Designed miniproteins, single chains, continued (3). Designs and how they scored, part 33

Each design is a single chain, and the fold is of that chain. pLDDT is the mean over its residues in the fold that is shown.

## One batch from the design tools (miniprotein)

Design m9133
Fold by ESMFold2-Fast:
Order: C-alpha cells, then sequence, then structure tokens
Structure m9133 (fold): chain A 64 residues (1-64)
C-alpha cells in the first residue's frame, strides 16, 4: 500500500540522516573540509528523491 511505502521511505531517510551525521562528525574532527562538502552533497542527492517521493505518496493517499 501507499502507507507502507511511505513508512519504508521515512525509515530510509532516518537511517541516511544517522549515517550522514556520523560521517559529518568524523570529517569535522579530521578538519577535512573537502570530505565534509562531498558528504553533504551526496546526502542531499540521496535525500531529495526520497523527500519528493514521500510528498507524492502523501498527495496520492489524500486523494484515495
Amino acid sequence: SNEEKLKELEEKIKKLKEEHDAKMAEARAAGDKEKFIAIEKEYRKQIRPLQEEIQKLKVEIAKA
């Protein structure tokens, strides 16, 4: 169902955020600005399509 897909996407975002926060902390501790920027860009690329899919699913659920 769309509700199940929504829950799965929310869980994926939560995991990605946790991994991102950990990687960002490591990059900051190392003082590696290039790595910090690369990690942030990769996270945004991963999160954006998931957020767009969540929004689309919420609209579809509301119309059902």
Scores: mean pLDDT 82

Design m9134
Fold by ESMFold2-Fast:
Structure m9134 (fold): chain A 75 residues (1-75)
Amino acid sequence: MEEIEAYIKKMEESEDAAEMVQYTQMAVNLAMHLKDFELALEVLEKGIEIARKKGFEEAVQQFESMRRVLLEKQA
């Protein structure tokens, strides 16, 4: 859990879209490795919120795509 929180902090502190996408992907991968699907979705939702606030439109689109794929795999 502490590692996920550290990644979320790095997402909030990211100065560019690519860096933010990298940390978001790391947090999602860690949550999935822990078999915590709900945590992975929460990370993606936070990523979308932060990216929208920062104007990182490309990151928003990538996170929405990742969220869709994740939901389809669980359905």
Scores: mean pLDDT 81

Design m9135
Fold by ESMFold2-Fast:
Structure m9135 (fold): chain A 98 residues (1-98)
Amino acid sequence: MPAESEEERLEVLKKRIEKLLEEQLKVAESLGKEIAELVEKARELLKKKPVEEQYEILKEAYAKVAPELEAELEKRGREAGEEDLAEFLRRVSELILE
């Protein structure tokens, strides 16, 4: 019933991206300064791009990194630790910065 304009959809995507990046930065800050610096650099680069491009970049990075990390964790037979979160954030940030 609400009239969803294209602008409203882009605003929803932007909010989701911003929240995701904020949560990642908080996690990165808890993991170490080097990871936090990489995540912040990736976030700053993304902010310079249109929201649609930000979404596609994040989606592609997550789609590549998440399955690989999940498979590695399953092979190790353990829950994700801070080191695995650091590696995830590092790989995602490196893909965004390329």
Scores: mean pLDDT 73

Design m9136
Fold by ESMFold2-Fast:
Structure m9136 (fold): chain A 96 residues (1-96)
Amino acid sequence: LSEEQLFRVSSLTLLIMGLTVTKKAAEKGDFEATVEGAERLIKLVETLDLPEEVKKEIIEELEKAIEAARKGDAEAAVEHLEKAREILAKAAEEIA
C-alpha cells in the first residue's frame, strides 16, 4: 500500500471505531455523547479522500442520528449510525 492508501485505510478504520463507540452511547441513552460523537464524525468524514456522493450519504445519516438523539429516540439514532457505518465499510472494501 502507498502512504496515501495506508493513511486513508487508517482514517476509515478510526471512523468505523468512532461510529461503534457513538452507537453504544445511543444504545445507553447517552444522547449528549451521541450528538458530540456524530458531530466529530461529520468533521472527520469531510477530511477524507472519498467520492463526494459517499461523503454526502454518510453525513446525511450522521445528521439524522443527531436529530434522533436530540429528540431522545435511541432506536432511530442507532439505525442511522449503523447505516453510516455500512456506507463507510463498503468504501473501505473498495480500497483493499
Scores: mean pLDDT 80

Design m9137
Fold by ESMFold2-Fast:
Structure m9137 (fold): chain A 65 residues (1-65)
Amino acid sequence: MEPKIPVGTLIFVARELGASEEQIRAIEAAVDRDTLVTPEEAIELMLKAGMSRSLAEAVVERALE
C-alpha cells in the first residue's frame, strides 16, 4: 500500500522544518488540509509553494517515519 500523508500533517511538519508562513499559506490556498496525498504529490505541492526540493523531501521523510 502506498503511504498517504494528510495535508494538515504535511503543513505541520513543513512549519517545524523551517518553511516560511508565505509557503505554508501557498499550500493552504492550493489544497484542503484533510486531503490525503502521496509522497510524490506532497513534493509537487511544496515545490509549487516555493520550497526547495531538499526541504520538500525532508518534510516527506519526517511525515512518513
Scores: mean pLDDT 82

Design m9138
Fold by ESMFold2-Fast:
Structure m9138 (fold): chain A 88 residues (1-88)
Amino acid sequence: MKEELEEVRELVDKLVKEGIISEEAAGMMIFAMVLFNLSLEELKKIIEEAKKEGLTDNELVARLLEHTTGVEVDPEGTVEEQLLEALR
C-alpha cells in the first residue's frame, strides 16, 4: 500500500511533466486513490482509457472519480463537491 503510493506519485508526476494534467489534478488523483483504495493497476487502466479518449487535466480526474463513485462528475466544476455528494 505505501509502496503503491510512491508509484502513484511517480505516475502522476510523469503526467504533469508530459502536460497531460496540472499539479492540482495530480493532487486530486492521489486523494481519490487514497480515499477509495484504488490499486495502481486500476489507476493505470483508467489513465490509459482516458488518454485514448483525449481526456486531460480535470477531465481525467473526473473520469477517475466517476469510476470510483459511479456518479458523473463535471470536470469544469468542483470535483471535491461532487465527491462529497457521492459519499453523502
Scores: mean pLDDT 69

Design m9139
Fold by ESMFold2-Fast:
Structure m9139 (fold): chain A 77 residues (1-77)
Amino acid sequence: SSLARQAIQSVLQGNVDKAKQLVIEALRQAGLDEQAELAEKLINQSPDKSSAVATLAVGVLRGRVDEAIQALESMLS
Protein backbone atom coordinates (compact mmCIF):
# COMPACT_ATOMS: atom_id res chain seq x y z
CA SER A 1 0.00 0.00 0.00
CA SER A 2 1.34 3.43 -1.00
CA LEU A 3 -0.48 4.97 2.00
CA ALA A 4 1.27 2.59 4.44
CA ARG A 5 4.67 3.43 2.89
CA GLN A 6 3.84 7.14 3.18
CA ALA A 7 2.88 6.57 6.84
CA ILE A 8 6.34 5.08 7.56
CA GLN A 9 8.01 8.03 5.80
CA SER A 10 5.91 10.46 7.88
CA VAL A 11 6.99 8.68 11.11
CA LEU A 12 10.65 8.96 10.03
CA GLN A 13 10.11 12.69 9.35
CA GLY A 14 8.62 13.18 12.85
CA ASN A 15 5.09 13.89 11.57
CA VAL A 16 3.17 11.39 13.72
CA ASP A 17 -0.28 12.98 13.16
CA LYS A 18 0.08 12.67 9.38
CA ALA A 19 1.42 9.11 9.74
CA LYS A 20 -1.61 8.15 11.87
CA GLN A 21 -4.07 9.54 9.29
CA LEU A 22 -2.26 7.74 6.44
CA VAL A 23 -2.21 4.33 8.18
CA ILE A 24 -5.90 4.56 9.17
CA GLU A 25 -6.78 5.48 5.56
CA ALA A 26 -4.66 2.52 4.32
CA LEU A 27 -6.76 0.16 6.48
CA ARG A 28 -10.04 1.70 5.27
CA GLN A 29 -8.93 1.46 1.60
CA ALA A 30 -8.21 -2.25 2.23
CA GLY A 31 -11.82 -2.70 3.47
CA LEU A 32 -10.65 -3.21 7.07
CA ASP A 33 -12.98 -0.62 8.65
CA GLU A 34 -13.29 -2.41 12.03
CA GLN A 35 -9.50 -2.79 12.27
CA ALA A 36 -9.12 0.91 11.33
CA GLU A 37 -11.43 2.00 14.20
CA LEU A 38 -9.64 -0.27 16.69
CA ALA A 39 -6.20 0.85 15.45
CA GLU A 40 -7.14 4.55 15.87
CA LYS A 41 -8.21 3.91 19.48
CA LEU A 42 -5.03 1.91 20.24
CA ILE A 43 -2.76 4.57 18.69
CA ASN A 44 -4.53 7.32 20.68
CA GLN A 45 -4.07 5.32 23.92
CA SER A 46 -0.39 4.50 23.21
CA PRO A 47 2.31 6.33 25.22
CA ASP A 48 4.54 5.97 22.09
CA LYS A 49 2.36 6.95 19.13
CA SER A 50 5.31 6.82 16.69
CA SER A 51 6.03 3.16 17.52
CA ALA A 52 2.31 2.32 17.42
CA VAL A 53 1.85 3.87 13.94
CA ALA A 54 5.08 2.27 12.64
CA THR A 55 4.05 -1.18 13.95
CA LEU A 56 0.65 -0.89 12.27
CA ALA A 57 2.05 0.46 8.96
CA VAL A 58 4.56 -2.44 8.78
CA GLY A 59 1.68 -4.83 9.54
CA VAL A 60 -0.30 -3.39 6.61
CA LEU A 61 2.69 -3.69 4.24
CA ARG A 62 3.34 -7.32 5.29
CA GLY A 63 -0.34 -8.35 5.27
CA ARG A 64 -0.23 -9.02 9.04
CA VAL A 65 -2.71 -6.46 10.34
CA ASP A 66 -4.23 -8.72 13.04
CA GLU A 67 -0.73 -9.46 14.41
CA ALA A 68 0.08 -5.72 14.46
CA ILE A 69 -3.16 -4.96 16.36
CA GLN A 70 -2.36 -7.73 18.89
CA ALA A 71 1.12 -6.23 19.36
CA LEU A 72 -0.42 -2.79 20.06
CA GLU A 73 -2.90 -4.29 22.56
CA SER A 74 0.02 -6.04 24.33
CA MET A 75 1.95 -2.74 24.53
CA LEU A 76 -1.03 -1.16 26.35
CA SER A 77 -1.26 -3.98 28.93
Scores: mean pLDDT 85

Design m9140
Fold by ESMFold2-Fast:
Structure m9140 (fold): chain A 107 residues (1-107)
Amino acid sequence: SPIDQLIAQSQQVVDQMLSLVKDENLRAQIRAAHARAVELARQLQNADEADQWRVGAAFTAVHSEIGFLLRRAAKTLSPEDQQRVQQLLQQLNALHSQLFRQVVASS
C-alpha cells in the first residue's frame, strides 16, 4: 500500500540518521519514537473523524520528540554530520507530511 511504502521510506531515513548518532541511549530513544510514529500512522488509517485530530496531534508530538532527540545527538557530531542530520530530518518531515495526507485521503 502507499502507506506501507511511506513507512518503509521513513524507516530508511531514520536508519541513515542513526548511522551518524554515536550515543546508544539516544539511538534507542529515536528508534522507539519512530516506532510510535508508525503505530500512530496506522491508528490514523482506522480512526473516525473525532479521533483523527487527537491521533494526528499525538503523531505531531512524536515528530517533535524525534527532532529534539536529533538536536541532542547533533551536539556530539562533526559540523558536516550535523548538516547531514538536519537534511535527513527535513526529509523525514516531508515523508511524515505525505504519510498524514495519504492516511486522511484514504479515510
Scores: mean pLDDT 81

Design m9141
Fold by ESMFold2-Fast:
Structure m9141 (fold): chain A 57 residues (1-57)
Amino acid sequence: MKLSKEEEKALKEGEEAGVRAANAGASADQARQIGIDTVAKKLGISREEAEKLMRSG
């Protein structure tokens, strides 16, 4: 699925951003927020939609 490839890349970037934040000393909540925000910005969707996408992926 072509759209799923773009979503997959956004999810990977979100995970990487969250992991980097956690490794830099961010709390679990802050790391999760950063990951969700990264996915939302990359796909142009809301944070709520990004969180749903991350749960389904």
Scores: mean pLDDT 76

Design m9142
Fold by ESMFold2-Fast:
Structure m9142 (fold): chain A 130 residues (1-130)
Amino acid sequence: MSEQQLQEFKDEVLSLLDDPEIGEALERALKRLKEYTGDRLPTPITLEELRERIENATTWEELIDEAVLLLAHILLFLVLFPDDPVAPLVLEFAQRIKELLRKLAPDPEVQQAFEQRLNDLFLQLSEAIA
């Protein structure tokens, strides 16, 4: 894959995180999820840590790992707190990330790895809080 496509994905994701409404909604969602789950989640994450890891990612595998981690926690938040005022913005962010992956990483192996890892991590997180 080209370095240009990887950089474009990074720039677009970081731009979404820098959007005041989306960024604040994600920060609030992840904070509420952490407060609710406590130490039960095996991979607790903050937006600041995710942002730094996305900025430092040099491969598609590293970017997919960070996207999977963020989206799995977001999907868990949406399942637990569907009526939260930030839920629509959090859902919009998840949809935009999936669209960016389809556009910039259209390789079937990358898409399949992303979907499998996302489903596996979401199941793991769901079981951890059951």
Scores: mean pLDDT 82

Design m9143
Fold by ESMFold2-Fast:
Structure m9143 (fold): chain A 85 residues (1-85)
Amino acid sequence: DEKRKEREAAIKNTSASLLFVAGLVSEDPEEAKQDYEAGIELVREAIERGLEVGEATLLALKKAAEESEDEEIKKELEELIKEIE
């Protein structure tokens, strides 16, 4: 069970980090929004499941919050940062 939880955490953290980075480098605002929303959902799932949110994921999330042009997405990212910290 603990090993499964560690594996889930690794997958969700890696996937969320990749999605936030994809959003950050996207020149298409709609693609960026979709990537950020997908990353947000993975982080929320991790928090709900009691999984650790790693430092790399938190840094990517903070960068996404700083750079996001969508006020709704930015607010959700900032709320997630507060939940993790």
Scores: mean pLDDT 82

Design m9144
Fold by ESMFold2-Fast:
Structure m9144 (fold): chain A 59 residues (1-59)
Amino acid sequence: SDEELARRAFEETRERIAAAPSPAAAMDILAETAQRLRAQGVPLELVREMAAELEAELR
């Protein structure tokens, strides 16, 4: 499902964010994941929801 695909991609992205050298780099990684999921046909609303959750964890 789109939700499972998005969840798996953001889980993998969480590891990359943890290794990022700066908050700006972490945000770039998050944006890249969101763009990739959109290109794969995942709904914008779902991508926004999951990106917002992960972005909140960066605070």
Scores: mean pLDDT 78

Design m9145
Fold by ESMFold2-Fast:
Structure m9145 (fold): chain A 74 residues (1-74)
Amino acid sequence: SLEEKKQKLLEEFEKGVEDLIAQMTPEERAEVLRLYEKAKKEIEKAKTFDEIMDIFWKFRGELVELRRRELERR
């Protein structure tokens, strides 16, 4: 069901974010957590699997941009 997919995705999402931010700078951690909170709320409100995938895709794109900026600092 959609609710089961949401719950599973949110659990994996939280774990993935926890693992990811442990390796990041304080600035990146704050930004990733902000993006995660936004995405989490959007997923909770989503009515279709396609909406969930769009939210996840958007979050990944924003995460890639943050990591690109971090690499430029090296």
Scores: mean pLDDT 79

Design m9146
Fold by ESMFold2-Fast:
Structure m9146 (fold): chain A 100 residues (1-100)
Amino acid sequence: AEGYLAGLDEAIERLREVAKKASPETQKLIDEAIEYAEKGKELVRKLADTPEAGRMAGKLLSAADTAIGYARQGVEGAKKGLEIMKKALEDVEREYERAL
């Protein structure tokens, strides 16, 4: 789990770097995607030593990587990335609830 958390932290930092170069409107959308990624990271952390944590982290990392690519395409891309991150968090929240 420690490696997964480090990977998520790196992906979040990549989103922050894209936000710094973005328009204010795009930055707002990236900031919201970061909030979803941070929430998902905390759920992974709570289940750190379970098989579910690895699957949850994989979903969040994949979503974050996709969101980074879309965010570089401007406001419409950032909206798509935000939606992808939100859905990844919803999937992760469902896996977390099943693991309890």
Scores: mean pLDDT 84

Design m9147
Fold by ESMFold2-Fast:
Structure m9147 (fold): chain A 73 residues (1-73)
Amino acid sequence: SLEETGEALEKFYLLSGEQQEQVIKLLEKQGISRETVLNALGLLLTRGPIAAASQLSEKEREALIKAVEEVLK
């Protein structure tokens, strides 16, 4: 959902630099660029979590949620 994706982006923002890099590497393996992730983070800070989530495809949203969950284990 957009709410779950927005929550994942907020969690990503609060991660350490090392943890953020781990999420980005997991997403790159799924074909999602660093630039896509950083653009979504910029939208989170300027327009909020739902607006940021809405700019991602369904596949990108699912991949982001999973990657953040894996790093937080």
Scores: mean pLDDT 86

Design m9148
Fold by ESMFold2-Fast:
Structure m9148 (fold): chain A 77 residues (1-77)
Amino acid sequence: LETDREILEVIREGGARVQALIAAGAPLEEIEQVIDEMKAKILEILKKNLSPEEQKKKEKEIEKAVEELRQWAREEL
């Protein structure tokens, strides 16, 4: 519950930053850096709050979501 809230907060905050960068015409490299920061924060939350087995399952989901976000950003530019 608390872990899910923290992850959603990172996604909302990072998503807003990505959207602002796209609107400003920022280079893809800057957008990808923000996405990488989001991923790092989410993985830190998972590592702090979940067992190693639960972390592995969630890491797969997070990596898929991050790749989908990167693909979306590339298509919007």
Scores: mean pLDDT 77

Design m9149
Fold by ESMFold2-Fast:
Structure m9149 (fold): chain A 81 residues (1-81)
Amino acid sequence: EIQKLLSDMYIRLLNLLGDDSYSRDDKIEVTVEQVLELSKELLKKYEAKEVGTSKPSENLEVTFAETKDGRLVVTEIKIKK
């Protein structure tokens, strides 16, 4: 489900920024905007190269980049209602 994927991405991005406020097992309500804002902070802190686009669901398209420390981050999200 879209919300589960957004939650996972948000927590992973927070951990990459050194924010340990959430466990990887935590499920939080996050928006596409919040995920993209954290991705922008990571892209400023780390150099990243676009790896590709994934469509985890019919309503969700996600573009990924790999940081210089070898972790995947989200650079773009497109959601259909």
Scores: mean pLDDT 67

Design m9150
Fold by ESMFold2-Fast:
Structure m9150 (fold): chain A 87 residues (1-87)
Amino acid sequence: AVEKGKALDAGYIAAKYLKRGESIQEAADRIVKETNVPRELAEAAAYAAKLVQTKSIDEATAEMVKRFGVPEDVARAAAIGAKLALK
């Protein structure tokens, strides 16, 4: 299981790279390299980072649980991390 702290870091990293104009796939590649989390969580975190650009943390969390089947607390941590990078 991935720790919530790593999920938060993954979301933060994803949002930073998406702001640079990288794709979801490129952001996921960077998350795996920098945090060594499973690829599936890295892709979920990158997707959460994209969602929080236009949606709330609650909406992004719900979509991540639905789309990737990640635990709600892990999805929420990633969404929060991404939102922190956007401020």
Scores: mean pLDDT 80

Design m9151
Fold by ESMFold2-Fast:
Structure m9151 (fold): chain A 119 residues (1-119)
Amino acid sequence: SSMAAEQQRRQARLQQEAEELRRKFKEEGVSVEDRNRELGRQVLLDAARTWAEKYDPRLLEYVEEGDLEKIEEIMREHKKYLTGFAASGIALAFEEQGREELAERVAELGGRLIDESLK
């Protein structure tokens, strides 16, 4: 399959998931602000998962373990392909675990590695 066809299928899946979440939020009486926050959350977490699946599937296990050294190793190895969405998704996963310091450190690391890849 062409990369364009795979990208189209991925976008269609994300759109279907977003529509299902919007329907659920409407049924639950969720505010527009809370709904938009949850949609943003899902986009970032999916970006991190998709990036991990492509470059190193162990990344999300290291996020669960809080192993920042291994996360840095993976992100640095693949820094040319690292996106702000993927880095933000990893940081968000740490925030949801109550690991605010690790979330901050991963966000700073991601920004630094992306900057290095543009030089």
Scores: mean pLDDT 81

Design m9152
Fold by ESMFold2-Fast:
Structure m9152 (fold): chain A 81 residues (1-81)
Amino acid sequence: SLADRQRLRAAISEALAALNREAQALLKQGHSLDEMRAALERFLEERAAELARRLPPGHVATVVDALRRWVEWFLADLEAS
């Protein structure tokens, strides 16, 4: 439904914004690449658990996939720098 698509879109946007804020905070604190990877993976697990309480499983998978692709991009970009 339109309402389901709007909820999914909002969930993706909110989760990506929170992930970006967390990653920037870790980067500013001077964490190593391995420490950042571990912290961001923990963030994904915590977010997936939170989303599972309010979204259908298929929507949770879509949000987690978007977050995982962002983490992979962020860490690859950081490693290349």
Scores: mean pLDDT 86

Design m9153
Fold by ESMFold2-Fast:
Structure m9153 (fold): chain A 61 residues (1-61)
Amino acid sequence: ELDELRAFLAQVGLDPALAERLLAAFGSLEGIRRASLAELTAVPGVDTFTAGLLLDWARRR
């Protein structure tokens, strides 16, 4: 899961180190998929645009 999230972040021009913070906060990619936009933006380094990209990616996959 970590490597998949890091690869996605790098591919869209975001900091791959954000992957560790997201998995620490939500536990898994399934946790990220179920998170609200507000919960994602509460993570340091995640703005509304980044949160939207993450939800779109996680739900398509």
Scores: mean pLDDT 78

Design m9154
Fold by ESMFold2-Fast:
Structure m9154 (fold): chain A 68 residues (1-68)
Amino acid sequence: MVKVAILVPKDKVEEVKQKIEELGGRVLSENPVDDDRVAILAEVPEDKVEELKKFAESLGGRAFVVPE
């Protein structure tokens, strides 16, 4: 599993959570970063990271791997 931080509009948080679960991942935490955006920390399989990044970008967000 790889840790991924995802920054998305607050109205897209549930869509991102559903996608994480579909990819076989789990949500670790969610934190508001401003009035319009939420940061979600998740673990996903390594081969699903790129799909999750593309999904977040399609929702007007972004995703990046957290180094360990």
Scores: mean pLDDT 82

Design m9155
Fold by ESMFold2-Fast:
Structure m9155 (fold): chain A 94 residues (1-94)
Amino acid sequence: MDEEAANVRRAIELARKELAKLEAEVAAAEAARDISRLKQILGHLDTLRAELDKLRAYAREKNVPQSLLDELDALRAEVDALTARVEAAIAELE
């Protein structure tokens, strides 16, 4: 149980690092007015979203602490917010 919770925490940490990387890439693509890169980033956000959904299901199955499920839900909301920002940026540039 503690080992499974530790594994979920590590996966959350990796997902947070990936999200931070994508946030930086979004800022750079917005500054460059690079629609093609923004569209590519949407694909990466879709992948990250799917990975978080699978991780959330795994965490629930393994009965990890509710605090970790809440952290996954919060991270998922951050991915959705960044997705909306990228979609808005693409609309402004088209």
Scores: mean pLDDT 88

Design m9156
Fold by ESMFold2-Fast:
Structure m9156 (fold): chain A 89 residues (1-89)
Amino acid sequence: MKEAFQLAAEAVRETLAQGKEAFAKRDLDPEEREKAEELARLLERIAEALENEDIEKVAELIKEQYPEKSLEEIKKEILEAIEEMYKTA
């Protein structure tokens, strides 16, 4: 299972790198830029938590963006996503 978490962390870091490059090519207004920077920080924290196999921390970070979802629902979605990545790798 640790290998699946590492794969997920790498995918998040790759997405972050691609996002930063894409945003660098766009003239964003200050509000859009602030939201992009907040998302980038969130993705960095998620990648670190995944590298530590800390599902609780990943769920907490995602819940900050989706307060209407329960922690258990978020954890289930995270585990399902990680499992699918592992099956594909």
Scores: mean pLDDT 75

Design m9157
Fold by ESMFold2-Fast:
Structure m9157 (fold): chain A 66 residues (1-66)
Amino acid sequence: MSREERIEKAIEIAKKAALAAAEGKMPEDMARSYALQEAKKLGLSDEEAEEAVERGIKEAEEELRK
């Protein structure tokens, strides 16, 4: 799996977690922690993991506005 594919995967995981939190299925802080943990498991650096999680959350917020 390429670095770009790992980043995209982390963004997708973060987006799904953020959507689940917005639906009341889990606390927001737990969703963020889960997404960060999964991004790090994909071999991303702390900075890359944090950036991917923020992008995923932003995409989830955009989807909820549509």
Scores: mean pLDDT 81

Design m9158
Fold by ESMFold2-Fast:
Structure m9158 (fold): chain A 61 residues (1-61)
Amino acid sequence: HMMTDEQIEELARVIVASSKSEAEAERLVAQVADYLLSQGVPEAEVRRITARLRARIRELR
């Protein structure tokens, strides 16, 4: 299952809104990575998604 840039943007906004600190946001990103791996998403794709997600979260702050 491949996430679009729009889906990554929406998820980044949700993570920022629901996290009280950078540490909490990073924990949520790690949880997303674990979920994607459990759904059979390739490790390389998960790394791409989480890298984009982390970058976007930082830009939104």
Scores: mean pLDDT 80

Design m9159
Fold by ESMFold2-Fast:
Structure m9159 (fold): chain A 69 residues (1-69)
Amino acid sequence: SKEELAEKFGDAVADKLIEDYKKNGISRETYEKYVDQLVKLLIEKFGIDEETAKKVRERINKKLDEALG
């Protein structure tokens, strides 16, 4: 399903951002900008519908909140 794909993709992206944060200590604001750019790319280049793209964003943000505080 689209929801299952959004969840798996969001988890994979979040895991990469969390590992990068642990190594480089880049600001939360910088990661939010990356997530915004990713969501825009999914909609504009890959034809992902806005609801599915929103679920990817929500999943990433939830994972970042849990890991980074």
Scores: mean pLDDT 78

Design m9160
Fold by ESMFold2-Fast:
Structure m9160 (fold): chain A 87 residues (1-87)
Amino acid sequence: MREALQEELRERAEREFEEMREALAKQGIEVRSPEELIAVLEEIIDATPDLTEEQKAAAKRALQAHLAVLEGMPVEELEALSREAAA
């Protein structure tokens, strides 16, 4: 079960990465790596005047978490939650 969950999360992260990459390409922004994508999105977040500093920080943390999943890092927190649901 754990292996299937890890695979599903990675596939989701890859699909979301491609979706964001395509959205940026439509605006003339080319990104070649997940890390470069995160850097570009962080610049966009910082340039958004309607966001508070707390909202900007939260959005950046979400992007970093997305990058970690995409890089295939262990999904320890989500796996722990899934185990609790199964117990």
Scores: mean pLDDT 67

Design m9161
Fold by ESMFold2-Fast:
Structure m9161 (fold): chain A 71 residues (1-71)
Amino acid sequence: SMEEILEKAYEIDPKSLEAILEGLENNDEVVVRVALHELEKVDPEIGKKVRAFYEKDPEKLKELLKKILEK
């Protein structure tokens, strides 16, 4: 599931996931794309999946990230 992918991404690169959420909350596409690019450098497979989800449904991505990061 995407939730499992995001949890794994947060273990690998918490700073990029935090930056993606910050960019989404601020409607800052540049911040989101930079953070997605950094995640893809760390783990290309996970990064590509997160980027694809952002392009398809950024609103749901934001909701899932809030759930995972705001425990």
Scores: mean pLDDT 86

Design m9162
Fold by ESMFold2-Fast:
Parts: structure tokens; C-alpha cells; sequence
Structure m9162 (fold): chain A 79 residues (1-79)
């Protein structure tokens, strides 16, 4: 197995585990009819890669009305 792929896998292991946990929490939100929060969390994830300042503003707005499930999902996106 290529050394390069092994290093990428190790770096992404935490992201992958976090992604799987995040998907479970997003499914819980969707089952409660909270699809708008699911969309918002995906938008924040995308903004963290392109515009961190805008992402932080959106995070602050989401946290004002977020319950425990949404806060856990957001924490997984940020970690």
C-alpha cells in the first residue's frame, strides 16, 4: 500500500469518524422535520473551506437557537 495513501488516510481518519457521527445527527434532525438546520450545517461546512469569517458569523447565528443535537453536529463540523 502506498505510503502517501496511508498518511492521507490517517489525517482523514478523524474527519471520517466525525463525518459518520455528523451524518447520524443530521438524520435525527431530518426525522424531526428540521431540514432547514441540516441545510444550514452543510452551508457552514462549505463556508469553512472558502470564507471562514462568514462561516463564524453563520455559526453564531445558528447557536442562538440551537438545541443539543444541532450543537453536537456543529461541534463535529468544527473538530
Amino acid sequence: MEKELEEIREKNKEKYERYERLMKLLDELSKEGRDDEVVKLFQISALLLSDKEKALKEIEELLKNADEVTKEALKLILE
Scores: mean pLDDT 75

Design m9163
Fold by ESMFold2-Fast:
Structure m9163 (fold): chain A 114 residues (1-114)
Amino acid sequence: KKELLEKAKELIKEAKELIKQAKKKIKNKDLEGALKLLEEALEKLEKAAELAKKTGDKKLLEEVLELLKELQKLGLELMKEAEKKGDHKTVLRAIGLVLRSIGLIFEIESWLKK
């Protein structure tokens, strides 16, 4: 369905903007704000991956994979910065974000090998 592809593309676009804003918040030491944006971006990428799988669009799925890898790197950076500040609540949330992104990366890579 053309509508599902357009929805997946819009979710990817929204996730890219959220990731971009999260990078700025990490640089500005707003770790809580960055985490919220990355959590929202992950939810959008999860939905986009499901739509891309349903439509068989491997290119969209590859774009989701690239953004998930970037989100994982930012989550790890956020975790390290939060640990340096003694913000254990943000550390635990960042660990959860990183683990969810790793799981989805593995699922997508496994699907693409079929």
Scores: mean pLDDT 88

Design m9164
Fold by ESMFold2-Fast:
Structure m9164 (fold): chain A 73 residues (1-73)
Amino acid sequence: SRTEALLAQLSDEQVRAAVAELLEVPVEEIESVTYDPATDTLTVTFRRRPPHLSSDVVRIPAELVAPLLERRL
């Protein structure tokens, strides 16, 4: 997939930075980002729940992050 190819080319730091930009959170608050190719979704775990989100774990469609990942190539 497009997202899988992008994730293979980028460092963990670049992926976290793209996710942080999309979700409007500090990159330091992102604990982990995991990609599920079966559902084309990213699972983002935060060190602490961001005030504007209902959970410290959020799932986002990978296509929402793909343009931000492409900018980091």
Scores: mean pLDDT 81

Design m9165
Fold by ESMFold2-Fast:
Structure m9165 (fold): chain A 84 residues (1-84)
Amino acid sequence: DEEIELLAELGVLMLEIALGRELPEEMREKVKKILKERWKKMTEEERKKMLKAARIAAEIAKKEDPSVKEKVDKILEIIEKIEK
């Protein structure tokens, strides 16, 4: 499911911003697997609420730390694709 893949990628990017570093590729894939299982259990309404929260958090992160701009722009692009 493309939406589940996008939600997992979104979660990894948000985690990398929170940690202030990139995850190694092997760890990234493991985290994505966990996130996919969690996202599959969420309703459409729960996913919409999470996406709204993620957008707000990403916008705030970009204002507070311009160095995360590229990651934030990618997060916002993913959210736009899911909300399409």
Scores: mean pLDDT 81

Design m9166
Fold by ESMFold2-Fast:
Structure m9166 (fold): chain A 70 residues (1-70)
Amino acid sequence: SEKEELLKIAEETFKQLLEKYKDHPEVVERIRKAYEEIKKLIEQGASIEDVRKKMDEAFKEIDELVEKLE
């Protein structure tokens, strides 16, 4: 299913980000929250569009946190 594919993409992406930023607890916490939020939306039967929007928003927020680490 499309939702299952999106969850798999999120899992793979967040796994890579967690490994890269494992020494930055603020980034790790935001990534974990993003994954939980996406998983919860899928469990609640949210639309594919809503899941995609949440993923995009989460990635943007994580990027902003990473920029602040500079």
Scores: mean pLDDT 80

Design m9167
Fold by ESMFold2-Fast:
Structure m9167 (fold): chain A 94 residues (1-94)
Amino acid sequence: MEEERIRAEVDRLYDELIKVAQEALKVNPEKGERALRNVKATRDMIEKFGLSARDRAVAVALTAEAAAEILKDNPELQKRFQEIADRARELVER
């Protein structure tokens, strides 16, 4: 079903987001820790409030965009965070 597919894709994007944040922590501990903390806060919010698939996609997109800005001095990590944000945005835009 449509909603189940969107939810599964959001879960996969969130897993990718946390993995990239963990890689950022290894490359730049200070900025990576800030990005990872924001990613974990987003998961806690999603779990606590039982967000809809669309709201989960918005939360992932905003968190990935923030991480891309934090890691803007690292083009490879910034690009990876931005790709996650763009894919999450597509899920919100139908």
Scores: mean pLDDT 84

